# Ledger of designs, part 72: designed miniproteins, single chains, continued (4)

Each design is a single chain, and the fold is of that chain. pLDDT is the mean over its residues in the fold that is shown.

## One batch from the design tools (miniprotein)

Design m14646
Fold by ESMFold2-Fast:
Structure m14646 (fold): chain A 82 residues (1-82)
Amino acid sequence: LSAEEKAALSERFAALLDALTADVPGFAGVADAEVEVIDGVPVVTRLRLAWAVPNPSEEARHAISVAVNRAHNAVREELAAA
């Protein structure tokens, strides 16, 4: 991937994750996300999440984990289709 394609893929992942987590209490958004393609497969190499609260609930943390997996699967499918 070019630097531009890597940036676009990382931005797409972050945008999907933000959309999937809009209703998660105390979540402030994706602070940093990096996606790289390794052997044709997108891999999240860096992820930093911002919380508006110091102690998010277990339910909120679980919702974020599910959203991360869904966003990763979505960018993987988009990359495979391109």
Scores: mean pLDDT 81

Design m14647
Fold by ESMFold2-Fast:
Structure m14647 (fold): chain A 75 residues (1-75)
Amino acid sequence: AEEPEAPEVITVKVPNDMTPEQARELARELAEKKFAENPDKLYVVVLYSDDTEVGEKLALASAEANAEFVRERLA
């Protein structure tokens, strides 16, 4: 059976003052850049910060952006 190749997770530290909107944009830009370099491989970009509350918001925003990008590519 052909199993789909597991996505490569790219973790990027960002400033504590980054907004969720900026996190979505950055995650999407990085995912598109990586996909252009190797279109046969799926990449997931996860953003984090030293502030736990900010980090949780940025992680959710980047996950949403990655899910939308993957959905667009698989459609």
Scores: mean pLDDT 70

Design m14648
Fold by ESMFold2-Fast:
Structure m14648 (fold): chain A 66 residues (1-66)
Amino acid sequence: GEEIIEKAREVAEKAIKGIAELNGISEEDARKAAEEGVKEIEKLVKEGKIEEAKSALGALEAYAGL
């Protein structure tokens, strides 16, 4: 569970530029979007929705070019 959250935090840093470029927003707004993504993943993990958390992480990884 915690491993997914830690990976989401690492991936979020790499996703910021992709989120900004694909959505036409500032890197500051993209950072906030990435942080909200991590919060959602953390919530899903805490609720035991591990497959949904992995899916959300996969979407974040796609923005990071992973």
Scores: mean pLDDT 81

Design m14649
Fold by ESMFold2-Fast:
Structure m14649 (fold): chain A 59 residues (1-59)
Amino acid sequence: MSYSELAREAYELLRELLKTKSEEEAKEAVVKYLQEVYGLSEEEARKIAEEALKALKDN
């Protein structure tokens, strides 16, 4: 999966999680999801989750 596809999936997942979770809880869940499902490092997963959260706040 490309970085763009990972970022899009993180964005969609974060948007759904924010319906029932706080921003911090949703972000942490997305980070863990990316690490466990795609094998990303914590640093890479956090970067993608932070970018997705920023995009959601800009709307």
Scores: mean pLDDT 80

Design m14650
Fold by ESMFold2-Fast:
Structure m14650 (fold): chain A 60 residues (1-60)
Amino acid sequence: SDEEIKEEIETILDHAKSKSKSKEEFKEQMDKLLKEVKENKPEIAPIVEEVVKKKLKEVE
């Protein structure tokens, strides 16, 4: 289940990355997403944070 959630999040973040105009914009979107997830869905926050960190490294 966690693996399936991780794959779904990766797909969503890849789409967000493709729509971002710059690395800065993508980083800003990721920060906002993490804030929202920590407030509304804290149970999946660790998984989302892991995928976000991975995707941010890919754009460096």
Scores: mean pLDDT 80

Design m14651
Fold by ESMFold2-Fast:
Structure m14651 (fold): chain A 71 residues (1-71)
Amino acid sequence: AAPPLDFSGDVDAQIAELEALIAKDPTDAYAYVNLGLAYRLKGEDEKAREWFRKALEIDPDLQVARDLLAG
C-alpha cells in the first residue's frame, strides 16, 4: 500500500480552524482565501473557486482572490 500522506491531517485541521474562524468572524476575507487554498491543496479546485468568490464578496479589493479566479 502507498504510505499515508502526512499532509492530509494537517490540511484537515487547517480547514476546521478556518471554518471556526469564519463562523466567529464572517467578514474575515483572508480566512476565506486560506480556506480556498486548503481545498485547492486537496485537489478540490471547484470548491476552492467558490471560497475565493466569497472572499471577493467581502473584500472586492483582494487582488490575490481576483487573480486566483481570473487564472
Scores: mean pLDDT 75

Design m14652
Fold by ESMFold2-Fast:
Structure m14652 (fold): chain A 64 residues (1-64)
Amino acid sequence: MKEEIVKELEEKAKEYEKKGLKEAAETLRQAADSIRKLPEEEVETAKLAKEIALQEAEKIEKES
């Protein structure tokens, strides 16, 4: 579960990097790293962190 969330964020970060949105990509990579450091039982916290990171990345993309 947690590994799948991390992989999804890393893959999305690569997509943003290809678009030249380095800040959005870095935001997602930092979120993925933070989620990797969470205890395995904190699945709900990982899901929430993913949603927040994705929203922040989308905001950066819209402001670019």
Scores: mean pLDDT 80

Design m14653
Fold by ESMFold2-Fast:
Structure m14653 (fold): chain A 89 residues (1-89)
Amino acid sequence: SEQKEELVEELLKKGKYEKALELLLSNPHLNAYEKLLLQSLQDDPEKVEEYLKERAKHLKELESISDPSEKQELEAAYLKKIKERAEKI
């Protein structure tokens, strides 16, 4: 749900990666490539934390950008990177 997505973002910003992972994987609207990546990393807590820190940085960058076109470009670039990483699994 939308409320779960907002809670995941707050948990990521607060460094609560384990709880963020649980909620993120329970989200039926999670991007399929992100889900695949997280599942592949699930047994390695250090790699999960690293991935979630990268995601948190991306979300903070999006929040700091006021130009809608720049936000769309940054989001598209991030999703492309996630897809490329998932396709290499």
Scores: mean pLDDT 76

Design m14654
Fold by ESMFold2-Fast:
Structure m14654 (fold): chain A 70 residues (1-70)
Amino acid sequence: SKIEEKLLELKAKGGKPLSEEGKKLIKEFLRELGVPEEEIEKIVEAFQKAKLSDEQVKELLKLIKEELKS
């Protein structure tokens, strides 16, 4: 079960998973950059699999934005 797997991850890592607010923030950021919806979903899934916190995701998105503005 994905729920059981996620609970084990939370217990093992002691961290919180990416929140719904965090996922929404990623989606809004990528839409602002003009990323297609299909790619947005794939990127959100990748961040979830990487077990990144909302704060870690925010920092990565800032770095991506700066790189794209060059």
Scores: mean pLDDT 66

Design m14655
Fold by ESMFold2-Fast:
Structure m14655 (fold): chain A 55 residues (1-55)
Amino acid sequence: SDSLEEEKRILAGLVLKEAKDPAKGKEFAEAILNAEGDISEILEQAGKYMKEEGE
């Protein structure tokens, strides 16, 4: 996508809002926003601190 900046902001916002631990949510949101490129690893790790789905 050509709007990676917008995608990062949306994902960072979701992580911040949906995290089980607000401190972890803020940490990962900042990591996403500060990332210069691929955020897949950050999202994978953030997922462990958000609502888990057995899907």
Scores: mean pLDDT 73

Design m14656
Fold by ESMFold2-Fast:
Formats: structure tokens, C-alpha cells, sequence
Structure m14656 (fold): chain A 88 residues (1-88)
């Protein structure tokens, strides 16, 4: 389904942002998470709202609370995306 494909793609992009955070590129990780959140927010009618909210929270944590809290946020966002992919 279109929702499952979108959720899968979101999960892959969260992993990419997480890689930048792990490598110490917090600014790049935050930018990628912010871009993803914006794109997912535009797809709200498709049912991606839980993933969009989790990614937005992760992006904020990366900027305001630092790398470790930001990484926990990205793990939560990744989990939301995988759950949605499996259920869609």
C-alpha cells in the first residue's frame, strides 16, 4: 500500500539521520529530521501523523537537548515507522 511504502521510506530516512547523529554531525541529523518531519506533515491525510510527530520530536531533541536524547527520539521515530509499515 502507499501508506506502507511511505512508512518504509520514512524509516530509512530516520536511519540516515541517526547515522549522522552517531558520527557527531548533530546539525546535519537535525536538518534531515526536520526535512522529513515537514514532508510527513504534508502527508497527514495518508495516515503518517504518528511518524511525523515522532520525527518532529526527535528533530527538536537533537537541536535543544543534545545528541543522546536526540538519538533516543530517532529510535522512537524509527519504531513508529516500522509499526506503521507492518500494519498498513
Amino acid sequence: SALAEAARRAAERVLEAGRFAIEGSEEEAARRAEELARELEELSELGLTPVAEAVRAAARALRELGKHVGLLGLIAAYTEALVLERQA
Scores: mean pLDDT 86

Design m14657
Fold by ESMFold2-Fast:
Structure m14657 (fold): chain A 62 residues (1-62)
Amino acid sequence: SKEDERDLRGAEEALRTARESSDRATLLAALHGAQQILKYSKSEEAKRLAEEAIRAAREGLR
């Protein structure tokens, strides 16, 4: 669906940002966005990528 496509793009962007950024504020924003996708998305693909983004962002915040 159109919502699933948007969630998937959001999760992909959050994962990219979490992997590439060293800025704390940017990592926190990516973490928050990924958590929202995991909580509210109906797309299993988006939720899987959101879980990866959450893990990557938490690693970057160490």
Scores: mean pLDDT 88

Design m14658
Fold by ESMFold2-Fast:
Structure m14658 (fold): chain A 68 residues (1-68)
Amino acid sequence: SAADELRLSLTELFETEDEDFVLTTAKVLLKHGSPEAREILKEVFEEYKDKFSEEQIEEFEKAYEEAK
């Protein structure tokens, strides 16, 4: 499914790229993506949350709330 493909692509992004690039890309997807894409991104971010600083986590959470 499109959701499964997006989840796989996001998982690869979170595994292969640096945290600043991941956060920047994630914020773009939160701003311009569908509600379904935002929820998949939120799930993937929670799985990899330990890789991010407290400031980066707060920045993601703020972008997610603004996108709702």
Scores: mean pLDDT 84

Design m14659
Fold by ESMFold2-Fast:
Structure m14659 (fold): chain A 81 residues (1-81)
Amino acid sequence: YEEKAKELLEKGDYKGAAEAYYKLGEEYFKQGKYEKAIEAYEKAVELYKKYLGENASKDKKYLEAEVNIGIARIVLGVKKL
């Protein structure tokens, strides 16, 4: 998914890239790779903001990515920075 997400981003497909990074975050999260899951979900969140604008906060995947970032950070004990 990361290679696919980069290809979609290069083509300006922010929706496709957001979906690909979201899927990448899900897979890393399932594997317990929380640091990589946070990185992928943060990329998805940024891209959802780009194509949805103000409606990003109402998108289910955007909200789920934010929740999963929070959970992963708690598990790792990582600060917001």
Scores: mean pLDDT 77

Design m14660
Fold by ESMFold2-Fast:
Structure m14660 (fold): chain A 64 residues (1-64)
Amino acid sequence: VDAALAEALAEAPSLDPALVRAALEAAAAGDDEAARAHLLRLAEQGATPEEIAAVTAAAARARA
């Protein structure tokens, strides 16, 4: 999670680190519904589709 968090924040440094961490932790646990809810909250706070994609890509790489 910490490596994925650093990777996601390097691509999207303006995102809330606590929400990014929560999304990555939920994804790592296989809780796709909780991960999706955290990503939606980031979008509601003004995250761009590109920033959301960066978090999703970091989560996928951490699971591989």
Scores: mean pLDDT 79

Design m14661
Fold by ESMFold2-Fast:
Structure m14661 (fold): chain A 68 residues (1-68)
Amino acid sequence: SAKEDLEAALAELNSDPRVKAERVGDDKIVARTTLDVASQIGLVLRFIGDYPGLEAKLEGDTITLTAK
């Protein structure tokens, strides 16, 4: 489910020391990274593939994951 995808994605993001992620409300995760742009794009594409219940948006150094 989208909620289970959010919980799993949050745990995985926070396991990487280059990423600081938090839940915002019931349906969203906001993550800041210290990665370069290419690595951020790679991370987003991987997470969309692994968590199909989520939508991703990349804005500067910030990745937002939202439940569908």
Scores: mean pLDDT 81

Design m14662
Fold by ESMFold2-Fast:
Structure m14662 (fold): chain A 94 residues (1-94)
Amino acid sequence: MELADKYKDEATRHATLGEIAYEKKDYDTAAEHYEKALSLEPDNADLWTNLGEVYYERGDYKKAIEYYQKALSIDPDNEAAKKLLEKAKEELKK
């Protein structure tokens, strides 16, 4: 699909900026960039997983769980999302 390819570069740019912000522990900026990337590629399970990790680091485990479940609804075999989902659920028990 040529349309999907056209938006891929802009989504990749936002995903990269989100990763850079995440590495700097600037979780608000990371979330903003991942959300922009997802507005262009909503079916990208890895981006939903990355957004979940941002909310996990912010201590918002309920939102992290929601985003990991979204990733798994797109890619049920995403092992990273499965592991991170269980980790976030365990944090809610504490």
Scores: mean pLDDT 83

Design m14663
Fold by ESMFold2-Fast:
Structure m14663 (fold): chain A 68 residues (1-68)
Amino acid sequence: AREEAERAALEAARAAGGDAPVPLTEEQRKLAKEIADKLNEIGDAIDKYLEALKNGDEEKAKKAFEEA
């Protein structure tokens, strides 16, 4: 199970990087962190949208979703 998942991940990494496993560069790690930060901002917007829906304000929820 875990061994199979790890092997599949290594095989996918090899397919993406060619015949050798390519470690992430510092620039690629920086970019990944920036993407993660942006995803956290989107998550906050989704939480606000869901909270508006729970309060029964469908129009407010729609506006919050469009502004996200």
Scores: mean pLDDT 62

Design m14664
Fold by ESMFold2-Fast:
Structure m14664 (fold): chain A 91 residues (1-91)
Amino acid sequence: MYEKILENAKGDLAGQVIVAGIAYADAKRYEKLVKEGHTEYLPKAEEERKIADEAQAGADAVLARRGPWFTREQIQKEYEEYLKKKEEELK
């Protein structure tokens, strides 16, 4: 399920943060099982950590890039400001 969420969220900051949170939680769960002697969970722990790190890196990249990357919210805000300016010019 989280893989599908990650695919859908790759362009969405909120989705990437959610995926990172879920994957880090799952990684910690599997790492705990490995520490308790269940070494068969080591590949799952490593896979979840990789997914979490990639999702976090994606979120960090979006947050760091202020010029070329627009969120849905930024586009909406700019459009609302444009409409307000156009309304002011009509008065």
Scores: mean pLDDT 67

Design m14665
Fold by ESMFold2-Fast:
Structure m14665 (fold): chain A 93 residues (1-93)
Amino acid sequence: MAASEEELKERAELAPAIKEVNKIIEEKYGEEFLALDEKYPDLQISESDQQELMDILLKAAKAVKEGKFEEAEKLIEEFIKKLKEAIEKEVAK
């Protein structure tokens, strides 16, 4: 379904924090993500895993916006772990 106006506004307000989260991910895990993309270029993660990953990313962005950097770091670590598990699950098929 298309996002509601309220959902779009919330995402727009979180956009700077999402960029900050993505920058942290790229700095700490960018090389690891490139290696995974090269190894599994056509790998498609399930919709349910994609939604769960998005929810974690949004929680991390909210934590960054609120100045809760320790919470954001933990959520980013959970995001990376969940992403690896989702990739391994698809590869194991």
Scores: mean pLDDT 74

Design m14666
Fold by ESMFold2-Fast:
Structure m14666 (fold): chain A 61 residues (1-61)
Amino acid sequence: MPPLSEEEILEIAEELGIPEEVKEGVLAFLRGTARFSSEEYDKVVEAMERITKAAKERRGI
């Protein structure tokens, strides 16, 4: 599967009801600008897994 664009991530995150602060964390992680506490990191990883799964379903995989 090709990498997710920031636009696809934002669209899927909105559909999944992911909180704004977690969406910002996902984007910062992808941009390499993020600094996370362990709690923040866990939330971002969980959100990325949910987004990736939804993207696979959307693409028929």
Scores: mean pLDDT 72

Design m14667
Fold by ESMFold2-Fast:
Structure m14667 (fold): chain A 65 residues (1-65)
Amino acid sequence: DLDREIAISLTLMIAGIMKAIGDPRAELVREAARALEAGDAERARRLLREAGLSEETIDSILETY
């Protein structure tokens, strides 16, 4: 559960940074965090890719989850 919470927090932090710099893809990253909260890691991975995050960043989040 802690690893899941850390992964969700990291995803929300990325979304917050993207929103702060005016990146409209921040909403896709927020949706990915909601998918992780729902237990849908596959949907989260797709949303993070759609948002344009690197595979390295996506793997870091999902390896933590």
Scores: mean pLDDT 83

Design m14668
Fold by ESMFold2-Fast:
Structure m14668 (fold): chain A 108 residues (1-108)
Amino acid sequence: MSKKEKAEELYKKGLELIGEKKYEEAKKLFEEAIKVDPEYAKAWYYLGEALYKLGKYEEAIEAYKKAAELDPSLSVHSYGGIADAYEKLGKFELAKEYYEKMRKLAEE
């Protein structure tokens, strides 16, 4: 099994746990997927989602940024997550910046 296939397996199990609202357990599976394949962008994105649900907003922002860096096709969703996390942190000007980045990519 390739590292990418192993990371995908762990990622899929993490998604099931997100659906069950088991965010701490999901986070651990996404962290394991990233350990196996650090370039598996979807695992970085959903690590951000799990961290956001756990109230770990600064860590969520870093995970979303990594997802967008590794896979530009995740940029719309990642910038939305970053903006939401900055809003939760009270950093409204940064949130506005990332909402505008998301909007421009989604409309163009």
Scores: mean pLDDT 89

Design m14669
Fold by ESMFold2-Fast:
Structure m14669 (fold): chain A 82 residues (1-82)
Amino acid sequence: MSEEEIERLADELYNGIKGAAARGKWDEAVELVREFVRRTKSEEGYRAALRAIDRALEDGSITPEQAERLRKAVEEEYERLK
């Protein structure tokens, strides 16, 4: 994937996390970050996923505990791809 394509998908991920959080659908938010990592299959994709989570935390869409849960899902999925 191009860097531009990864950043576009990261914006979609950020909006998806916000939407899932607003509905209390944490299983959906976790799956969204895992799917993003699986689709990008790159270190840049991994970093972009973490930035999307941090952005959602910074704007108040998710709590620090929720952000930690999503970061763990990203780390686990990225390790699985190695």
Scores: mean pLDDT 84

Design m14670
Fold by ESMFold2-Fast:
Structure m14670 (fold): chain A 111 residues (1-111)
Amino acid sequence: MDYIKQGEEYRKKAEEYKKQRKFEEAAELYEQAGKYYEKAGDYKNAADAYNNAGIEYYLIGKYEKAIEKYKKAIELDPNYAEAYGNLALVYEAMGKDEEAAAYADKANSLA
């Protein structure tokens, strides 16, 4: 299979695990999807996959992992408004209001 097809297969499997509320396993599968999309040069789908991995980590309270994945998504797609909004939510949950405000402003500027 080509790298895009491998990324699609991992993304589909991650979505199935998410439906089963297996959030940590879903996050790991989204990370694999992102890795294969990166190898294919498909940075938009890679960013989407890393953003989804971050959301799954956020849902289980792994805030540092969520931040890592959202920042990876922004690295691959600097105009990804949703990933900036998700960073703002994580920083708010951590009580880091100044960082949260900065990321929220960035998300709004891109929307």
Scores: mean pLDDT 89

Design m14671
Fold by ESMFold2-Fast:
Structure m14671 (fold): chain A 80 residues (1-80)
Amino acid sequence: DLEKKIEELEKEIEKLTSEIEKLRKEIAQLQEQLLRETDPEKKKELQQRIAELEKRLKELGEKLGKLQIEIQKLKVELAK
């Protein structure tokens, strides 16, 4: 059932979008902490943490993009 598969993908897209938004908020908070930090060791730890979260954000963004392509293909198929 194409309609059911589309609905499942839309739900997964919504969930990923929510996770991406939460990660963006956490990154922004850490970046603000980094701007106020004067300790070189703590700056390094914050930079590493930000980099790890940015890598996660990129991975989720790529997954989201793939799901968006898949849902578009299914919608085209359903429209036939």
Scores: mean pLDDT 86

Design m14672
Fold by ESMFold2-Fast:
Structure m14672 (fold): chain A 74 residues (1-74)
Amino acid sequence: LQAEAEALYQRAIDLLESEGFTRDQAAVAFGKALQLAEDGVSYEEIAKELGVSPETVKEAVELGRRARALQAAD
């Protein structure tokens, strides 16, 4: 479960790195995107805040939610 969650987190980080972030920047942006999505902020607003596409935010948040569900099932 933990290894599967880590794989999903890594996929989200890799996706953000493809948008021009360094690994550390991608990790920070990913955490912020998840937190804003949990607070009810739209993907379009999160994308504007982070300077990435809404499609990237949606995919990263979906990966993060799946990873959190796997961790909660542990």
Scores: mean pLDDT 79

Design m14673
Fold by ESMFold2-Fast:
Structure m14673 (fold): chain A 60 residues (1-60)
Amino acid sequence: SLNDKAGEALENGDFETAIKYLKELAKDPGARDALEYSLELAKEVKDEKTAKVIEEALNS
């Protein structure tokens, strides 16, 4: 799935590919809500790289 591909790209430090897959996911309202929740969690645990990637995908 796109979510699995985005997660794999994040794990590998491929932020451009992760943003690409997350942008595609964000076109679905349900997936967008899940991404906004994940962004909040990333900010709470101070995972700045993951937060930045999700924020970029949601705002582009």
Scores: mean pLDDT 79

Design m14674
Fold by ESMFold2-Fast:
Structure m14674 (fold): chain A 85 residues (1-85)
Amino acid sequence: GKERVEEIKKLGEEAQKALQAGDTEKAIEYAKKAFEVGKPGMSEENAKIAEEALKEAEEAAKKGDLDALADAIGAALANALEGAS
């Protein structure tokens, strides 16, 4: 519903702020929280894509690949938002 969409948007804004601050762990935490908010409305396919994106984000952060991290967080947030819409 609208409430989950607004919560995911706020979590996405916090994730972007964390990325801009270089706080990769916090950015991933916000993305994971957005996924949990969106999960009840997500298809099984969208949930798997979001879970894989979160795993890719963790791997990118370990490698210091900030572009891959931002892309992976974006993918997780987009799938969570679609599930809430």
Scores: mean pLDDT 83

Design m14675
Fold by ESMFold2-Fast:
Structure m14675 (fold): chain A 72 residues (1-72)
Amino acid sequence: MEELARRVAELTREAARAYAAGDLEKAEELNREALELAERAYREYGEEALRAALRAAGEAALALRPEVEAAA
């Protein structure tokens, strides 16, 4: 379970980096992969796994708020 959450976080960070670099297509693909893994975690391990995956993704996304705000 924890390994799936970690992989979701890694994909979310890579998507975030691609977004910051202006590669929106790559960011979208990576985010889709992260969501697919989160859904798979839910199917295999239930609600706790989904919560862990979503929390990891949310933390990765929040780390970009200052960067996105500065870019605007």
Scores: mean pLDDT 71

Design m14676
Fold by ESMFold2-Fast:
Structure m14676 (fold): chain A 57 residues (1-57)
Amino acid sequence: MKEKAKETALKAAKIALENGYDREHARRVVRMALKAHGVEFSDEEIDEIVEKAEKEV
């Protein structure tokens, strides 16, 4: 459940970055995806997902 939400957020962040959006936009997309899955998250978890997306694009 939590792993699925993080996976979805990672994919969304990668798409945003590949389309030329910046880190702040990627953070917003990750936050929105996690919130949509009803998962509690920290700013640290959001930053980790964005950093992973940046390394994979």
Scores: mean pLDDT 79

Design m14677
Fold by ESMFold2-Fast:
Structure m14677 (fold): chain A 76 residues (1-76)
Amino acid sequence: MKLTPEQAEEIARRALEAERKHGRDYAIDVLAETLSELTGAPYSVARGAAKAVLDSKLPLPEAIQRAANSLALVNE
């Protein structure tokens, strides 16, 4: 499934809120769980992608959209 920009923005908002309230590791876990549920990718793969997304210099919604598309390819 291709993630829409609107969906990516909502996921980004939730991840940033998690980081603000509970710190980076919690934000990685929240994003990893969301990406795993959304794409069907294994949690370990989704967690690696989530860390890369949050470390990215791209706008967060775009980084999330690219990660979700890549993970969807792994799950066919």
Scores: mean pLDDT 79

Design m14678
Fold by ESMFold2-Fast:
Structure m14678 (fold): chain A 74 residues (1-74)
Amino acid sequence: VMDEALEAASRLPEIVSNALAKRFLKEGEKAFKEGDYEKAIHYYERAIEMAVDPELKKKAEENLEKAKEELKKK
C-alpha cells in the first residue's frame, strides 16, 4: 500500500536518498563479510526503504535474500 510518506520521498533529492541507500548497502556488505548476518539484514532493509533507483533496490533485495539464507544455514 502506498502512503503519503512514499509520495513525500519522491520529492526529496534523489541524490540524498540514493546516497543513503548506497551507504546502508556498504554497511550491510561489511556486516555480511564479518558473518554478522542479522546486522547485514537490518542494513539491507534500510537500503531498500531509502533506494529510489530500481537497480539499488534490486541489489539490496538480492543481498537481503542471501543474508537470510546464510542465517538459516547456521
Scores: mean pLDDT 76

Design m14679
Fold by ESMFold2-Fast:
Structure m14679 (fold): chain A 118 residues (1-118)
Amino acid sequence: IEEFKEELEKILEKAKKLSQLEQIELTAVTLARAGGQLLKMVSEGAPLEEIKEFMELILETLEELLSLIEDEEARELVSETIEELRELLEEEDFLGAAQKLIDTAGRLLALARAKKAA
């Protein structure tokens, strides 16, 4: 978790210097990694408090990444994901949260690829 937190801080610093398409791609990769880490924590039986702290860290990171995204479609997708993740956190549905993170990552990557090819 501490190593992952440091990686997220480096990702946010990187994002500020990237093009809009690269920021969307970086956000997608960050979501996929966060979803994978959340799945690992749940499967290994991490304490509920630790899982909740990790979810809060993900939400804070996504809000900061959202502030850097100017593309309306990407902003809408990330914003909707943040709202759904907050609901899943309150319901303690961490598997649902991990699935949502991975799904949104795929959708953002597809969006970035489509915009880059157009």
Scores: mean pLDDT 84

Design m14680
Fold by ESMFold2-Fast:
Structure m14680 (fold): chain A 68 residues (1-68)
Amino acid sequence: SLVEEARELIRQGRYDEAVRLLKEAGLSKEEIIEILKEHGLHEEFARLLAEGVPAEEAERETLRALLA
């Protein structure tokens, strides 16, 4: 399934591709965030990824938020 393929991509750190597959599977932003959090991602990082922020930018913004 697209969801199982996306979970494998998350395990590989391929977050942009994983989020694309989850969106193709018809998951909501909330469902995508929950899956990312199940795989150990911080909530802020998961939220930015689900909103379509590229992984490199999302990581930078998450670090900025955690240091504020």
Scores: mean pLDDT 87

Design m14681
Fold by ESMFold2-Fast:
Structure m14681 (fold): chain A 56 residues (1-56)
Amino acid sequence: EKKEKIREAIAELVRRKVAEGKPLDEFTDEDIDELAKRAGVSKEEVIEALKEYGLL
């Protein structure tokens, strides 16, 4: 459940970064906080998911 929400939030953010020409190889603390709020999970869970997807 939480993993699915994090996955969807990451996918949406990645699509937005690509459309805006922003780098995908580095997620800022602000990006991580935004993902946590969007998925309704902790920043730690977001960081783990980003590492799992090879984005950190």
Scores: mean pLDDT 73

Design m14682
Fold by ESMFold2-Fast:
Structure m14682 (fold): chain A 96 residues (1-96)
Amino acid sequence: AAEVARLRAEAAALEAQAAALEAAVASAGAADPAFGRAFELALKGVRGTPEERERLLAEAEKAASPEVARAAAEAAEALQELRDRAAALRAEAAAL
């Protein structure tokens, strides 16, 4: 029970971090629609093949500056990593 509670608490903390990052991205996208578009493309790329990732990054760079596209890609990777880690901890807790 203690280990399950710990894993769930860690997952909840990562989920809270992901929600905070999503809110920050939404605010940035509202201020700069090019960033919002680049982020959507980058997030789709992180979930795709390496070839899809490169293609979507190139599309994002055409929609925004390379600097904005890079910032969006870094935010998308960070968000996906937080989600994947939280999901893994939830799965580990469920297996116990």
Scores: mean pLDDT 85

